Designed miniproteins, single chains, continued (2). Designs and how they scored, part 55

Each design is a single chain, and the fold is of that chain. pLDDT is the mean over its residues in the fold that is shown.

## One batch from the design tools (miniprotein)

Design m6009
Fold by ESMFold2-Fast:
Order: C-alpha cells, then sequence, then structure tokens
Structure m6009 (fold): chain A 63 residues (1-63)
C-alpha cells in the first residue's frame, strides 16, 4: 500500500544521506541523519568535537 511504499522510500533516503555524510566526513565519530521535510534530509557529523551539518535534497539522493 501507499504507506509501505513511503516507508521504503524514507528508509532509502536516510541510508543514502548517511552514505553521503560518511563520504564527506570519513573520520566522523558520530553520523546522524533525519528527515526535515518531504524534500529535505539532514546529515550531522561529529569530527574532533566539531559538529558539521549537511542538507540533502530528495532529488539528489534518489539519483
Amino acid sequence: GEKRELEEEQLLLLLKAAEETKKKFPNAEEVTVEIVDENTIKGTAVVDGKVYEEYYEKKELLK
């Protein structure tokens, strides 16, 4: 059903955002990803006690 398809897409977006954030910050102590809105996912990385935030558009992650 539609809910199941939306859940699968959200999981894929979070996974891709985590991969992209880890690629940008390979030495990150912690990587957190969250859905900000329908089209925006936030990746947060902690490197040497500094917090870095990256915002990803849904279209960028699904390509």
Scores: mean pLDDT 78

Design m6010
Fold by ESMFold2-Fast:
Structure m6010 (fold): chain A 55 residues (1-55)
Amino acid sequence: SEEERKAAEEAGKYLAEGNSEKAKELLEPLTKGKSADEANEITALAIEIANELIE
């Protein structure tokens, strides 16, 4: 969804900075109530975005 992608992009920025704790905090509200697979997909997207940003 758009909200999930937006959160993944924001989390990706923190991951690119090496701040995995803040990235987790951003993703946690979206992963609560989701299946493990769905939560993992959102997290994987954030990691991919971080790799693209390399900031």
Scores: mean pLDDT 74

Design m6011
Fold by ESMFold2-Fast:
Structure m6011 (fold): chain A 89 residues (1-89)
Amino acid sequence: RKEEGRIALDLGVYYAKQGKYEEAKKWFERAIELAKDDPELVARAYFYLGMVYEKEGKYEEAIKYFQKALDLVPSKRAEEALKRAKEKL
């Protein structure tokens, strides 16, 4: 399950780098589903979902996902991303 979740996360990142944000979001959602027992991987998937929504200009959604990531695993990177997204509202 962890390996499948990691592969799904990597595919999400790959599509996000291509600007294919809808495909990226689907793969990050699948990573969360596959890695329910791995809070570190789930937090990373939430963080990347937040980054995709931020790139789409959907700052309210970005904030929600950055908050979900921080709720699972403390991260200075996610905290800074949350602050940045809030400054765009």
Scores: mean pLDDT 85

Design m6012
Fold by ESMFold2-Fast:
Structure m6012 (fold): chain A 57 residues (1-57)
Amino acid sequence: EEAEKYYNEGKEHLARGDYFKAVEAYSKALEINPDDEKIRKFLREAYAKWRAAQAAA
């Protein structure tokens, strides 16, 4: 499934510290499956980490 593909890409990006790419991938997964609570939680986490990285740099 496309949503599963993007979800897995998001997890890999998040694990590597590529927070913006993780946000992009999770956003795509959520666009396909908007009721997935797990994707929403990971998207929020990736977004928070991305914001923190922006503020630190």
Scores: mean pLDDT 79

Design m6013
Fold by ESMFold2-Fast:
Structure m6013 (fold): chain A 66 residues (1-66)
Amino acid sequence: MVLRVTVTGDTTTFIGLVLRLMGYPDVEVEIVGENQLRVTFSGSEASYQELLDWLNSLPSVTVEEI
């Protein structure tokens, strides 16, 4: 699964999210813009749903499935 993640917070919020995502198993993170990430997930469906639910719970984050 591939997600586009847009962060509307400051640079500290963006860096914090990148570091958090890099800690997830089966997650590959690519910085594709100043406040945009491509997130590629290769783990289980259950872990993917947990990741997606967490990202959607963040107030300064917008997630699109690609």
Scores: mean pLDDT 80

Design m6014
Fold by ESMFold2-Fast:
Structure m6014 (fold): chain A 57 residues (1-57)
Amino acid sequence: SLDTARQQALDDLAQSARDGQDGVDLSQQDPSLGQRRIDEAVQRFRDTLARLREAES
């Protein structure tokens, strides 16, 4: 259902935010690996926003 898809997207957005924070923390020890993790989290966040917009349709 649309409600289920929206709830899943919101949960995925929260997970992406946590993954981004992990990347920031990691960047203190390994800047290259930390930045890659941040970039991956940002991309997942964007993909999830696109999915949430699709669920609105």
Scores: mean pLDDT 82

Design m6015
Fold by ESMFold2-Fast:
Structure m6015 (fold): chain A 62 residues (1-62)
Amino acid sequence: EKELEELKKRIEELEERIAKLEEELAKAKAAGDEERALELEEELGVLEIERAVLRRVARKLE
């Protein structure tokens, strides 16, 4: 029970971070800040992998 609740909380926190970074990426691209856009794309890639792993673990606990 507690483990599944904690995983759901972590997934929610990751989804919030991803949404924030996607917004920042859109702003960086609109501003022509190629260096910032690349950094944000790399960070998003890592977080998307982490989210996928946590979602897989959560599904196994349900």
Scores: mean pLDDT 83

Design m6016
Fold by ESMFold2-Fast:
Structure m6016 (fold): chain A 62 residues (1-62)
Amino acid sequence: SKEVEAAKEIAKILAEDLDESSLEAAIKEVEKLIKSGDTGSFSKEALEAALKVLKEELEKKK
């Protein structure tokens, strides 16, 4: 879906701009949003897709 693709693109751009520690913090914040159900402008599916991208980008920085 367009929403999932947008979330993935935003996650990739964010990950490219962040260092390892900031990216770890961003991952924790997204996980909290998913757990709370307060997804804001994104669906749970879009946030989970973004979370996967953020985690993959973090592994590349290690």
Scores: mean pLDDT 78

Design m6017
Fold by ESMFold2-Fast:
Structure m6017 (fold): chain A 85 residues (1-85)
Amino acid sequence: SLKEKADKALQEVGSYAAQAAARSDEETGRRIFELYKEAEKNKDDVEKTREALDEIVRIAGQVDPKLAEKLRKAAEEFVKALEEM
């Protein structure tokens, strides 16, 4: 179902975001956490969710481009599932 796809994609986003935060300084890690919570809270507003996720991907790209690519794919799957619900 679309809900199962959204839940799985959000879990993958959370996992990759946590990896990026762990490899960042404390301030950047807190920012990633805040953006993730913003995306989770505002999932009824697809555009706000997309903006928050895009910013997490941008920050992750400064840490590890391969991690950012995985996060981007998970974020795209999450947003796609939300748009199709």
Scores: mean pLDDT 82

Design m6018
Fold by ESMFold2-Fast:
Structure m6018 (fold): chain A 108 residues (1-108)
Amino acid sequence: SKKLELLEKAKKYILEAMDELGVSPLERMIVNRAFEELKKEIEAGKEIKPVTDEELAAMSPRLREIYEKAVEKIKKESTDPEEQKELENIVRQILVRADRLLRELFAS
C-alpha cells in the first residue's frame, strides 16, 4: 500500500527530527503511540479528515518544533511536490494525535 509506505517515510522524518531536537523518552513514546493509532485507522479504512492550520497552531510548542523540522527534512529530501504534500499531511496527522495524547496524560 502506497499510504503505508508514505506513513513509514513520515515516521522516519519525525524520528530524525526528534533525534536532532533531543526529545525525551516520554515524548518519543507518545509520538510512537500516535503513529500506531494512525496506522490502525488507515488499515481499518477509516476516513482521515485533514488537520487544519488552527489545530496545528494549537499544538504544544515542542510538537510544533518537531513538525517544522520534519517538514524541512521532507522538502530537502523529496523532489516531488505531491509526495511532499502527502508526507506533510501524514506528519500533521501523527503530531495532532500526539498532542491529544499529551493533553489526556496531563489532564488527570
Scores: mean pLDDT 84

Design m6019
Fold by ESMFold2-Fast:
Structure m6019 (fold): chain A 94 residues (1-94)
Amino acid sequence: MKEEILSLVNKKPMPEEVREKLRKLLTEAYENAVSDIEKAEELIKELVELGKKYGLDETEAALILGMITMVEALKEGKSEKEAKILAAEVIEKV
């Protein structure tokens, strides 16, 4: 997953309309990660598909990897606080 997401990073600017959609999907994935993991996973898949179509900058790739990490931690039974810390650590490393 990490290698796949990082491979989507390119130097071409994403159109603003696509950026707004990506931001909305990131927000919805975050809001659903605790209450509805399946919905959060669907939204993450949509984010990855946008990245494949338009490319990502390093910040966008880091945020998507952080969201994937948060969802995986929650699925493993970690607390919301622990999942958020793990996600933040992944974002800092990109």
Scores: mean pLDDT 77

Design m6020
Fold by ESMFold2-Fast:
Structure m6020 (fold): chain A 96 residues (1-96)
Amino acid sequence: SLKEKLIRELARIGAEVQRLASPETAARIDGLMAKAAQEISKAKTFEDIKKVVEKFIEELRRLAEQSPDPRDQEALRRAIEGVRKTLKKLEEEYKK
C-alpha cells in the first residue's frame, strides 16, 4: 500500500540520519518520524497523508533552527530533502 511504502521510506531516512546526527538529535528525529508514521496510518485520504508529511517537514525545520551543531543541521537538511522527495514520488504514484 502507499501508506506502508511511505512509512518504510521514512524509516529508511531515519536510519540514514542516525549516522549523521548527534545521538540526541537522532532520537528527536526518530520520535517525530514515529509520530508521523502513526498519523499516516490513521489517514484515510491522500490529502490527509500530504498534510501529515508537510507538518512533519515543518517540525524538522524547527529542529534545524534550534540546532547550532553543523552535523545536526546537515542531517536535518538531508532528512527534509528525503521526506520531500518521497512525498513527491508518492503523489506521482497516487495520481496513476
Scores: mean pLDDT 83

Design m6021
Fold by ESMFold2-Fast:
Structure m6021 (fold): chain A 55 residues (1-55)
Amino acid sequence: DVLDGIKAIVVGVLDLLAKRKGLQATIEEAKEMAKRIPEVSETLNAKAAELEAQL
C-alpha cells in the first residue's frame, strides 16, 4: 500500500531530522505536520511521542 510506504518514509525522515536539528525542534515540526496532513497524523503523532520519550 502506497500509504504504508509513505508512513515508513516519514518515520525515517523524522529520525534523521532529530539527529540533525535536535529532538525538540523535530517533535514540534511533526506535531505541526500532523495538523496539516490528516492521512498520516496518527503516524506523525506516534513518532512525536516516541521522540518525546527520548528527551
Scores: mean pLDDT 79

Design m6022
Fold by ESMFold2-Fast:
Structure m6022 (fold): chain A 57 residues (1-57)
Amino acid sequence: SDFAANAVRIANAAMERGLTVEEFAEASDEELEELARRAGVSPETARRVAETVRAAM
């Protein structure tokens, strides 16, 4: 499924932005939309990835 590939793209965008895992998990909708734009994925996918990371913390 494309979800794992999209999760890697978002993670790379967050790292380029200098975000820690915790900062990414707590990112605002505005920040997630910016990361989604940079990663070439939908904002809905970015939110789902952040939710998954937050649930694992």
Scores: mean pLDDT 80

Design m6023
Fold by ESMFold2-Fast:
Structure m6023 (fold): chain A 118 residues (1-118)
Amino acid sequence: AKEEAKKYNKLGSKYYEKGDYEKAIEYYKKALEIDPKYFEAHVNLILTYIESGDYEEAARVLAEMELMVELDPSLKKYKPKVEGLKKLFLAVAGEEAEKLIEKYKKELEEEVRKKLEE
């Protein structure tokens, strides 16, 4: 299962390198369906949404990542990387995007808690 998630993440990266962001997103999402804690796939997914200009979806994924590092002690080591991604996102999407992240954090808290229990 975890090895299959890595294969999808690698396939997503190949499409990202070709500029096919729609297929990259599809495969990163497949990796996360198999391993919801696969942090590298979350990083790749948010960067792809930023590059494609899908700031609404970028905010949603960033909110999920912030919740994961706040709620799961095993993921706290990723907090500096999440903070870096947030700074990059706010730099390209504007400071109002922080309200969008906060909105999604509130909406997704229960969903993320359930994913972390598995």
Scores: mean pLDDT 85

Design m6024
Fold by ESMFold2-Fast:
Structure m6024 (fold): chain A 51 residues (1-51)
Amino acid sequence: SALEAKMQAAVDAANALRDAGRDAEADAILDLLVEPSEANAEAALARIAAL
């Protein structure tokens, strides 16, 4: 689904941040994804775009 694709993209970006040593930013993104919703997935992607 579109939601699953957005969630996966956000998780992949969070994992890349962890690999770069940016654990606090990765944790903030993953915290948004604890409750799976389109709004939370969009919020996570917006946070990634703002980095």
Scores: mean pLDDT 83

Design m6025
Fold by ESMFold2-Fast:
Structure m6025 (fold): chain A 51 residues (1-51)
Amino acid sequence: MRYSYRELAERAGLSVATVRRIQNGEIDASVEQGARIVAALGGDALRLTHV
């Protein structure tokens, strides 16, 4: 993963522990949590492309 767990968690509005547990498969991401993570990654990609 290019982003650290901390940066991804901050951008998605989730705790680092929650992101880590999802990545480790300890818990399934809720639809809302998954959408926040995807939006955080998508937002960064759009920003980098626009610049």
Scores: mean pLDDT 66

Design m6026
Fold by ESMFold2-Fast:
Structure m6026 (fold): chain A 59 residues (1-59)
Amino acid sequence: MKKARVKKDIKAQSENELSLKKGDEVEILQELDDRYVVVKNLKTGKTGIVRKEDLEEIK
């Protein structure tokens, strides 16, 4: 999965996490493990860690 859409509003809980809004488009830069990925918010250019389950792949 290279691009995804955010399924729900996400509030960052640490400096390494990214705050996102439902419907934001992100690029997946790196998979960290089975649950977490590093993404780039295509609107802001900011990068951070999010849960895979909170993302929906864009077709």
Scores: mean pLDDT 78

Design m6027
Fold by ESMFold2-Fast:
Structure m6027 (fold): chain A 60 residues (1-60)
Amino acid sequence: TYTFTVTMKDEEAAKKAAEEVNRLYPDTEAKAEGDKVIITSTGGLTHAIGAALVAIGEGL
């Protein structure tokens, strides 16, 4: 299990990022906490990294 925290531009960006991560990576759990997204992967490290990159993209 891998856990990453990504800080987004604002709360709206965090919510959008969490939704997109959950859509694309079903073996990850993304939670929006204020301006942060907490990503927990029950899959491999590659899925966790991919999910974090998606969150960063949604924050732009």
Scores: mean pLDDT 75

Design m6028
Fold by ESMFold2-Fast:
Structure m6028 (fold): chain A 69 residues (1-69)
Amino acid sequence: SVDQGRQIGEDKSGQAALDSASQGSSLDDVISNSVQAFTDAGRQSGLSPSQTQQLSDDLRQRLLQAVSP
């Protein structure tokens, strides 16, 4: 389901963010790596290309808004 794919993507995105931050990556790199991990996980979990694109774009916007009010 879309909800399951999103949850798997969010879990993978969170892990990628933690890994990037622990390696001393910039905030921009942490965001980019998080969105990439989400996109990859979404595709692997069977989300359609359009669903993966919409959810990854939403995640990117949320992360950007969290760091710039």
Scores: mean pLDDT 76

Design m6029
Fold by ESMFold2-Fast:
Structure m6029 (fold): chain A 72 residues (1-72)
Amino acid sequence: SAEAEELLEKLERTIAALEKYKDDPVVVAAGKKELEELVKEVERLLPTMSEEQQKRAKELIERAKELLEEFK
Protein backbone atom coordinates (compact mmCIF):
# COMPACT_ATOMS: atom_id res chain seq x y z
CA SER A 1 0.00 0.00 0.00
CA ALA A 2 1.02 3.65 -0.37
CA GLU A 3 1.02 4.07 3.43
CA ALA A 4 3.37 1.09 3.86
CA GLU A 5 5.70 2.44 1.14
CA GLU A 6 5.77 5.90 2.80
CA LEU A 7 6.57 4.33 6.19
CA LEU A 8 9.39 2.21 4.70
CA GLU A 9 10.85 5.29 2.94
CA LYS A 10 10.74 7.23 6.23
CA LEU A 11 12.48 4.36 8.07
CA GLU A 12 15.18 4.19 5.36
CA ARG A 13 15.75 7.98 5.51
CA THR A 14 15.93 7.94 9.32
CA ILE A 15 18.54 5.14 9.21
CA ALA A 16 20.58 7.06 6.59
CA ALA A 17 20.45 10.30 8.63
CA LEU A 18 21.59 8.53 11.83
CA GLU A 19 24.42 6.77 9.94
CA LYS A 20 25.54 10.18 8.58
CA TYR A 21 25.31 12.04 11.92
CA LYS A 22 26.25 9.20 14.29
CA ASP A 23 28.94 11.39 15.95
CA ASP A 24 26.38 14.09 16.95
CA PRO A 25 24.96 13.18 20.41
CA VAL A 26 21.92 15.49 20.05
CA VAL A 27 20.95 14.09 16.63
CA VAL A 28 21.55 10.51 17.87
CA ALA A 29 19.39 10.99 21.00
CA ALA A 30 16.42 12.41 19.04
CA GLY A 31 16.82 10.05 16.06
CA LYS A 32 17.23 6.96 18.26
CA LYS A 33 13.74 7.48 19.77
CA GLU A 34 12.21 8.12 16.33
CA LEU A 35 13.95 5.01 14.92
CA GLU A 36 12.64 2.83 17.79
CA GLU A 37 9.09 4.12 17.18
CA LEU A 38 9.34 3.57 13.40
CA VAL A 39 10.59 -0.01 13.88
CA LYS A 40 7.61 -0.80 16.14
CA GLU A 41 5.15 0.71 13.63
CA VAL A 42 6.69 -1.21 10.69
CA GLU A 43 6.58 -4.47 12.72
CA ARG A 44 2.90 -3.78 13.52
CA LEU A 45 1.98 -3.23 9.84
CA LEU A 46 4.20 -6.06 8.51
CA PRO A 47 1.29 -8.59 8.12
CA THR A 48 -0.63 -6.07 5.92
CA MET A 49 2.31 -5.51 3.53
CA SER A 50 2.98 -7.18 0.18
CA GLU A 51 5.61 -9.97 0.11
CA GLU A 52 8.14 -7.58 -1.48
CA GLN A 53 7.42 -4.85 1.09
CA GLN A 54 7.75 -7.41 3.93
CA LYS A 55 11.21 -8.42 2.65
CA ARG A 56 12.31 -4.76 2.47
CA ALA A 57 10.81 -4.06 5.92
CA LYS A 58 12.70 -6.98 7.50
CA GLU A 59 15.99 -5.78 5.96
CA LEU A 60 15.40 -2.22 7.22
CA ILE A 61 14.39 -3.45 10.72
CA GLU A 62 17.63 -5.47 10.88
CA ARG A 63 19.70 -2.42 9.86
CA ALA A 64 17.85 -0.27 12.41
CA LYS A 65 18.44 -2.77 15.24
CA GLU A 66 22.16 -3.02 14.35
CA LEU A 67 22.41 0.79 14.39
CA LEU A 68 20.60 1.02 17.76
CA GLU A 69 23.07 -1.56 19.19
CA GLU A 70 25.99 0.56 17.88
CA PHE A 71 24.72 3.65 19.77
CA LYS A 72 24.55 1.79 23.19
Scores: mean pLDDT 82

Design m6030
Fold by ESMFold2-Fast:
Parts: structure tokens; C-alpha cells; sequence
Structure m6030 (fold): chain A 73 residues (1-73)
């Protein structure tokens, strides 16, 4: 749960990656990289399939939730 809070603060610019506790840096980095990869794939599908912006945002949120849930298990 604390990892998710740290990611949120990092995304909002409240903290820098260097300010993360060493024990969480690797986990946070992996989560962010996986989210970026999956969202990039989603953007390619958006361009090819003509998905609406609303659908893109909804799927991106689902990807973030899935990646974070999987990484914390």
C-alpha cells in the first residue's frame, strides 16, 4: 500500500525518484516501466483501431491498476 502512495507522489512531482527509500526504488521503477510499456502498446492500438479518447483513458487506468496489483503480490 505504501508503494502505491509513493508512486502517486512521484507522478504528482511531490517527491523525486532519488528521495524514495532504497528498499522501494527497484519495485517502483519496475511498476513505472511496466505501466509505460503497456500504455505505449495501448496508444498504438488507439491509432490503429480508432478508439475514443475516453476508452483510451479507461483502459490506461485499468492497466495501471493491474500492473500495480500484480507487482504487489
Amino acid sequence: KEVLELIEKLENGEITFEELPEEYKEEVEKIIEEEKKKIEELKKLYETEGLSEEELLKKAEEIRKEVREKALK
Scores: mean pLDDT 74

Design m6031
Fold by ESMFold2-Fast:
Structure m6031 (fold): chain A 100 residues (1-100)
Amino acid sequence: HMEEKRRRAEELIDQARKALEAGDFEKAVSYAEQAVELAKDDPTLRARAYAILAEAYLKMGDLEKAQKYVDEAKSLLPEASPEAQAEVGRAIVALNEARD
């Protein structure tokens, strides 16, 4: 059911964010990747999941993957909610600060 998939994707995004905040970057990546797969038709949830992937890879020192996921999230911005746009914006700022 589509509504159940959306709810599960939102749950996975919440779990990914909690893992990221706890410093469990590998777990954050796992949850966010699952959320992207479930949210295939939802640009807001996909953008949020890509923002978390970008932040997780940035924290792990993988600037190339962080840039890749920032670019993926940016491609979804015109169709994403204001909250998702803000989350993507934070990932962009974090990546830029890591580059100095």
Scores: mean pLDDT 86

Design m6032
Fold by ESMFold2-Fast:
Structure m6032 (fold): chain A 66 residues (1-66)
Amino acid sequence: SEAERMLELLEEREEEFRERGLENGYSEELIDEILEALRAMIRAIEEIETLSREELLRRMEELRAR
């Protein structure tokens, strides 16, 4: 699935992303927040992959409201 591929890439790149972020003056707190947001997005994609078209549209509207 696309979510599985994204999660694998995130796990492979997490250390590099964190190191690069710190080297460029981003706080560890901000880096953690970005990584958490990316994981939440991957989870949303996973839900989308398992939903029907109508359920997908309903869920998308709910996420936009958050």
Scores: mean pLDDT 78

Design m6033
Fold by ESMFold2-Fast:
Structure m6033 (fold): chain A 57 residues (1-57)
Amino acid sequence: GAAELLEAAKELREKAKEYRAEAADPSLSELEKQILEGMAALLEGVAAWLEKKAKEA
């Protein structure tokens, strides 16, 4: 149901925040930072899609 989609979206946004925090580590290469930021953006996109589907239910 809608509640399950919103909970999943919340978990994805929390994980995205974790990846962005990891990407802030100055010891990482530019490639490693880009990968972490890309993963965060992907999770945020999926979360937004789930939130939209929850609103339609």
Scores: mean pLDDT 87

Design m6034
Fold by ESMFold2-Fast:
Structure m6034 (fold): chain A 77 residues (1-77)
Amino acid sequence: SLEEEIKKLEEEIKKIDEEIEKKSEELYKEVEPVAEKLSEEEADELALKFIEENEPLAKERGELRRKKLRLEAELKK
């Protein structure tokens, strides 16, 4: 059913959110001890690298969110 597909998509989205959060926590723990010593350029480079490394997960999450929205729209018809 559409409801079962939506539920599965919600579970998949949650898993991706948890993976991104875990990676964010790992980066924070790595950067926090040296944060005072980082230049603005070094901080920007770390932020860009994090975005680039997590872009595939963010894209997958976006696709799942769009699919969920389409199925929710179908349920309202």
Scores: mean pLDDT 80

Design m6035
Fold by ESMFold2-Fast:
Structure m6035 (fold): chain A 74 residues (1-74)
Amino acid sequence: SEGDRYFEAGDYRGAAEEYQKAIEENPKNSQAYYNLGLVHEKMGDRDGAIKAYQQALELDPDNEKAKENIKKLS
């Protein structure tokens, strides 16, 4: 996806914008929330990362990586 390409290029603001757009198109997109959490971590926004991972986990309770990342950041 475009968000993934921005993320791989280190354009974390561009990645965040594309993942947010994906969420606006589909508010139940757990993967986009998880990816947004990764972006916030790269940007040094721990609180933003935790909130995004929590939303991913609420939509997909089996997302073990989101659960693990919340615990590591808490």
Scores: mean pLDDT 88

Design m6036
Fold by ESMFold2-Fast:
Structure m6036 (fold): chain A 101 residues (1-101)
Amino acid sequence: EAEKLLEEAKKLLAEGKFEEAIPLYEEALKLLEEKLGPKHPEVARALRNLGEVYFLMGDLEKAIPLYEKALKILEEALGKDHPETLETRELLEKVKEAKKR
């Protein structure tokens, strides 16, 4: 069920329907946390996707904490030098830089 929500949310995101994608990502995130636990890499990936939606909408105040939470999960689960952890850190720095401008 979480996978189906993520697929529909990705489709809405591709169509630029950000406000419609958000509740689907939030529901998928809740289901992933319930089934896999709050520190699982799949939870971090869903948090990154939700952060991207807010970033594309220009809501940096909501995007930043989502990327920070995702980064913390990936650092703990996969390690600080893992490719996904490094990518998430780079995305977070990019969003923080955009907020300063």
Scores: mean pLDDT 85

Design m6038
Fold by ESMFold2-Fast:
Structure m6038 (fold): chain A 93 residues (1-93)
Amino acid sequence: GEGEEAAERAEEAARRAEEAGAAGDEEGAAEAAREAAEAANRAAEAGDEEAARRAAEAAARAGRAAGAAGAKGAAAGAGAAVAGIGAEVQARL
């Protein structure tokens, strides 16, 4: 469903963020981390708890990769998105 598709997008974005971060591409890592956070929000909105958790984990990984590359704002944004998802999923249980 939509949650699974969003989780797959978050995971793909996390991979791009990790690759960009390893290459020292701060802008690429930040963009991918933003995409992962957006996909994780979509997974949470879909109401699929397993997909939402997987997407939140991917967004957290993408944020860490962006932070490591120097994109502090992207890392903070991803962390906030993950926290919001956790609260949303818990509220729907």
Scores: mean pLDDT 74

Design m6039
Fold by ESMFold2-Fast:
Structure m6039 (fold): chain A 118 residues (1-118)
Amino acid sequence: SMAEQLRQQIDALRQQRDALVAKVAANKERISKMSKEEKEKAEKEAETIKDPAKASGASLRIVAIKLDSALTGKELSEKEKEEVKLLEDALDVWTVKTADDDLAALDAQIARLEALLS
């Protein structure tokens, strides 16, 4: 029935919401362990991540640095370690910030579908 299809869609959206909440909680836990200085640096760097394409670019940069180290057998330099840490921290902050918009969109969609069942 149409009501059964709507209930299945609502359940799928609720599962997506729960998964996003869990991811945000894990990122917030990592952020909570940052010093004030580390958090300020991460927040400033996160502001440079204007869109998902730039976030992907940051992730690829982390992978490239780690892969080069693995392939060459050379340990990461202190500068490379600092760059990786800054990018990882910035992505954690950026993910939390963007998830608020995604959570609001999911909540609005769930509410609209629930209204159709009333």
Scores: mean pLDDT 87

Design m6040
Fold by ESMFold2-Fast:
Structure m6040 (fold): chain A 61 residues (1-61)
Amino acid sequence: EEEIKLVEEALEAIERIKNGGSPEDMDRLAEILKKLGIEVDPTMSLDEIEALLRKRLEELR
């Protein structure tokens, strides 16, 4: 569906996690990344995932 909305939701989930979020926020992030077709290495940091999402958002604009 609307890929831009999924990227924005993923970025919001990352912000929540950085502010002391919950396991539910991590599960949401993982679900959105799967829907976007983004393959994430388990060793990736939140900052690296955020950078990938920001790049994807730029490509969609």
Scores: mean pLDDT 77

Design m6041
Fold by ESMFold2-Fast:
Structure m6041 (fold): chain A 66 residues (1-66)
Amino acid sequence: MSVEELLRAAFDARTAEILLRLLRGELSQAEAARLLGFKRPSDLTRTVLRRLGMSLGKLKQMAEEE
């Protein structure tokens, strides 16, 4: 399963698209957090870790290996 497939399976379409743009370097973590309605960038990282069991850094590494 690709990182894109994993994100689209775990999150709604809008959230998955924003996270993919973050992983591609098109958005900063702060910009992605604002678009998703989080008060702090750390709230975004905790939510991703809780849903997927993986950090944003691990997801980015996996995307680069594809």
Scores: mean pLDDT 82

Design m6042
Fold by ESMFold2-Fast:
Parts: C-alpha cells; sequence; structure tokens
Structure m6042 (fold): chain A 80 residues (1-80)
C-alpha cells in the first residue's frame, strides 16, 4: 500500500511537472519527486506527510491548496 502510494505520487508528479509552466512551481515539484524517489515508506500516511511537507514550499496559495487536495485524493484512491 505504501509502495502503491509512492508509485501513484511519482506518476502524478511526472504529469504536473510536464504541464507546469511556472519554473519556480516546477522546481518544487521536481524536489518533491527526487525526495520521494530516494525515500522508502512504511505507510500511506508517511508518503502523504512527505507530499504535504513539500507543498509548504509552494508560494501560491491556490496552487498549494490544489496540490494538498490532490495528495489527499491519492490516499483515498489507494485505500479503496
Amino acid sequence: KAEEMKKAALAALDLVIRYEKDPNIRAHYEEMRAYLEASSFKTVDEVLAALLEHAEKLEDEKTRQNFIMLAKSMKENILK
């Protein structure tokens, strides 16, 4: 389950990096991706916590809230 969440998060980050036009926002997503790829997790909540911690680096409130919602949605989909 944690491995499924990590895999889903990496895939989602690949998509947002591809379509993000703001280089500063893209750089934060690239940092999240690198951290997740290098890390091992025991629970789905550990992956979610890592995503939320990196979301704090997003300066735009709307972008940050959208990413938080996406991360929480990923957890809900993995637990189904």
Scores: mean pLDDT 78

Design m6043
Fold by ESMFold2-Fast:
Parts: sequence; structure tokens; C-alpha cells
Structure m6043 (fold): chain A 82 residues (1-82)
Amino acid sequence: SVKEILLEIKKLIEENKSKMPEELAEVLLDAIEQILKLSDKDKILQALEDMIEFIKKNKSKLPEDVAEKILELLKKAIELLK
């Protein structure tokens, strides 16, 4: 489910928090928590797309493998909503 994917992304960020700027980790974790509170499919879809763009813009501040895995999981969540 989309919620299971979001929780997997949350765990991935928490496990790699020491490898990224603290402020970036906090923004990403807050974004996941906000998306988890949404019930409207179109709003969830938009929020997931916004998170993909945010990760792409901040890719240089994340470990390459972590950034790629988060993007893969976000794209998988979007496909489940279509």
C-alpha cells in the first residue's frame, strides 16, 4: 500500500539521518508525516510528486544510494495511486 511505502521511506531516512544534514532529514520526515495525514488521493499524488522534485533538487546533499531508493519508492507509490 502507499502508506507502507511511506513508512519504508521514513525508516530509510531515519536509518541514514547521520549521513545527511539534520535540517534536510527533519524536512523529509515532516513531509512524510504530512502525506500520511492526507486522505484525498489527488492531494497525496501531488504531495508525492512534490517530494520527488524536492529530493531531485537536494540530491547532492543525500547519499546517492539513499536518494535513488527514496525516488524509486516514491515512484512506486505514485504508480499504485494511478
Scores: mean pLDDT 85

Design m6044
Fold by ESMFold2-Fast:
Structure m6044 (fold): chain A 79 residues (1-79)
Amino acid sequence: MKERLELEARIALARMQVAVLRIAARNEPEHREELLEAAERVEELVREAERALEEGNFEEAQRLIDEAIKLYREALESI
């Protein structure tokens, strides 16, 4: 239960991060395309992590969500 709960919480945070990137893209015209591309990639990783979690593959879900969070941080650091 603990691992599932922690992964579900991290997935929810990553979904919020997608929204943050889209808001940033609206407010940073010079970096709009890069931020939108990052948002789409993070969203894809979140969807893959949700699927892995539903299949009971906690290791894969953890790996995918770690990649999503890393991509989000790198995107924000680029602007």
Scores: mean pLDDT 84

Design m6045
Fold by ESMFold2-Fast:
Structure m6045 (fold): chain A 65 residues (1-65)
Amino acid sequence: SSMEKEIEEKAEVIARAAAVGRQASAEIAGRTLSDDELEEIARRLLEPARQALVQIRKIEEERKK
């Protein structure tokens, strides 16, 4: 349970940070993303972030030996 909660919380933080990065990239390209577009990007990044965190944890567990 605590592992799942930790992954979900970290995935949300990563997704939000990545969405902010997308806004900066869009501004450099001469575009501005709306709050709704940023939220959609963050939602799309949640599953990749979860998968990355699970994979990192598996690698860390393997390296414990």
Scores: mean pLDDT 80

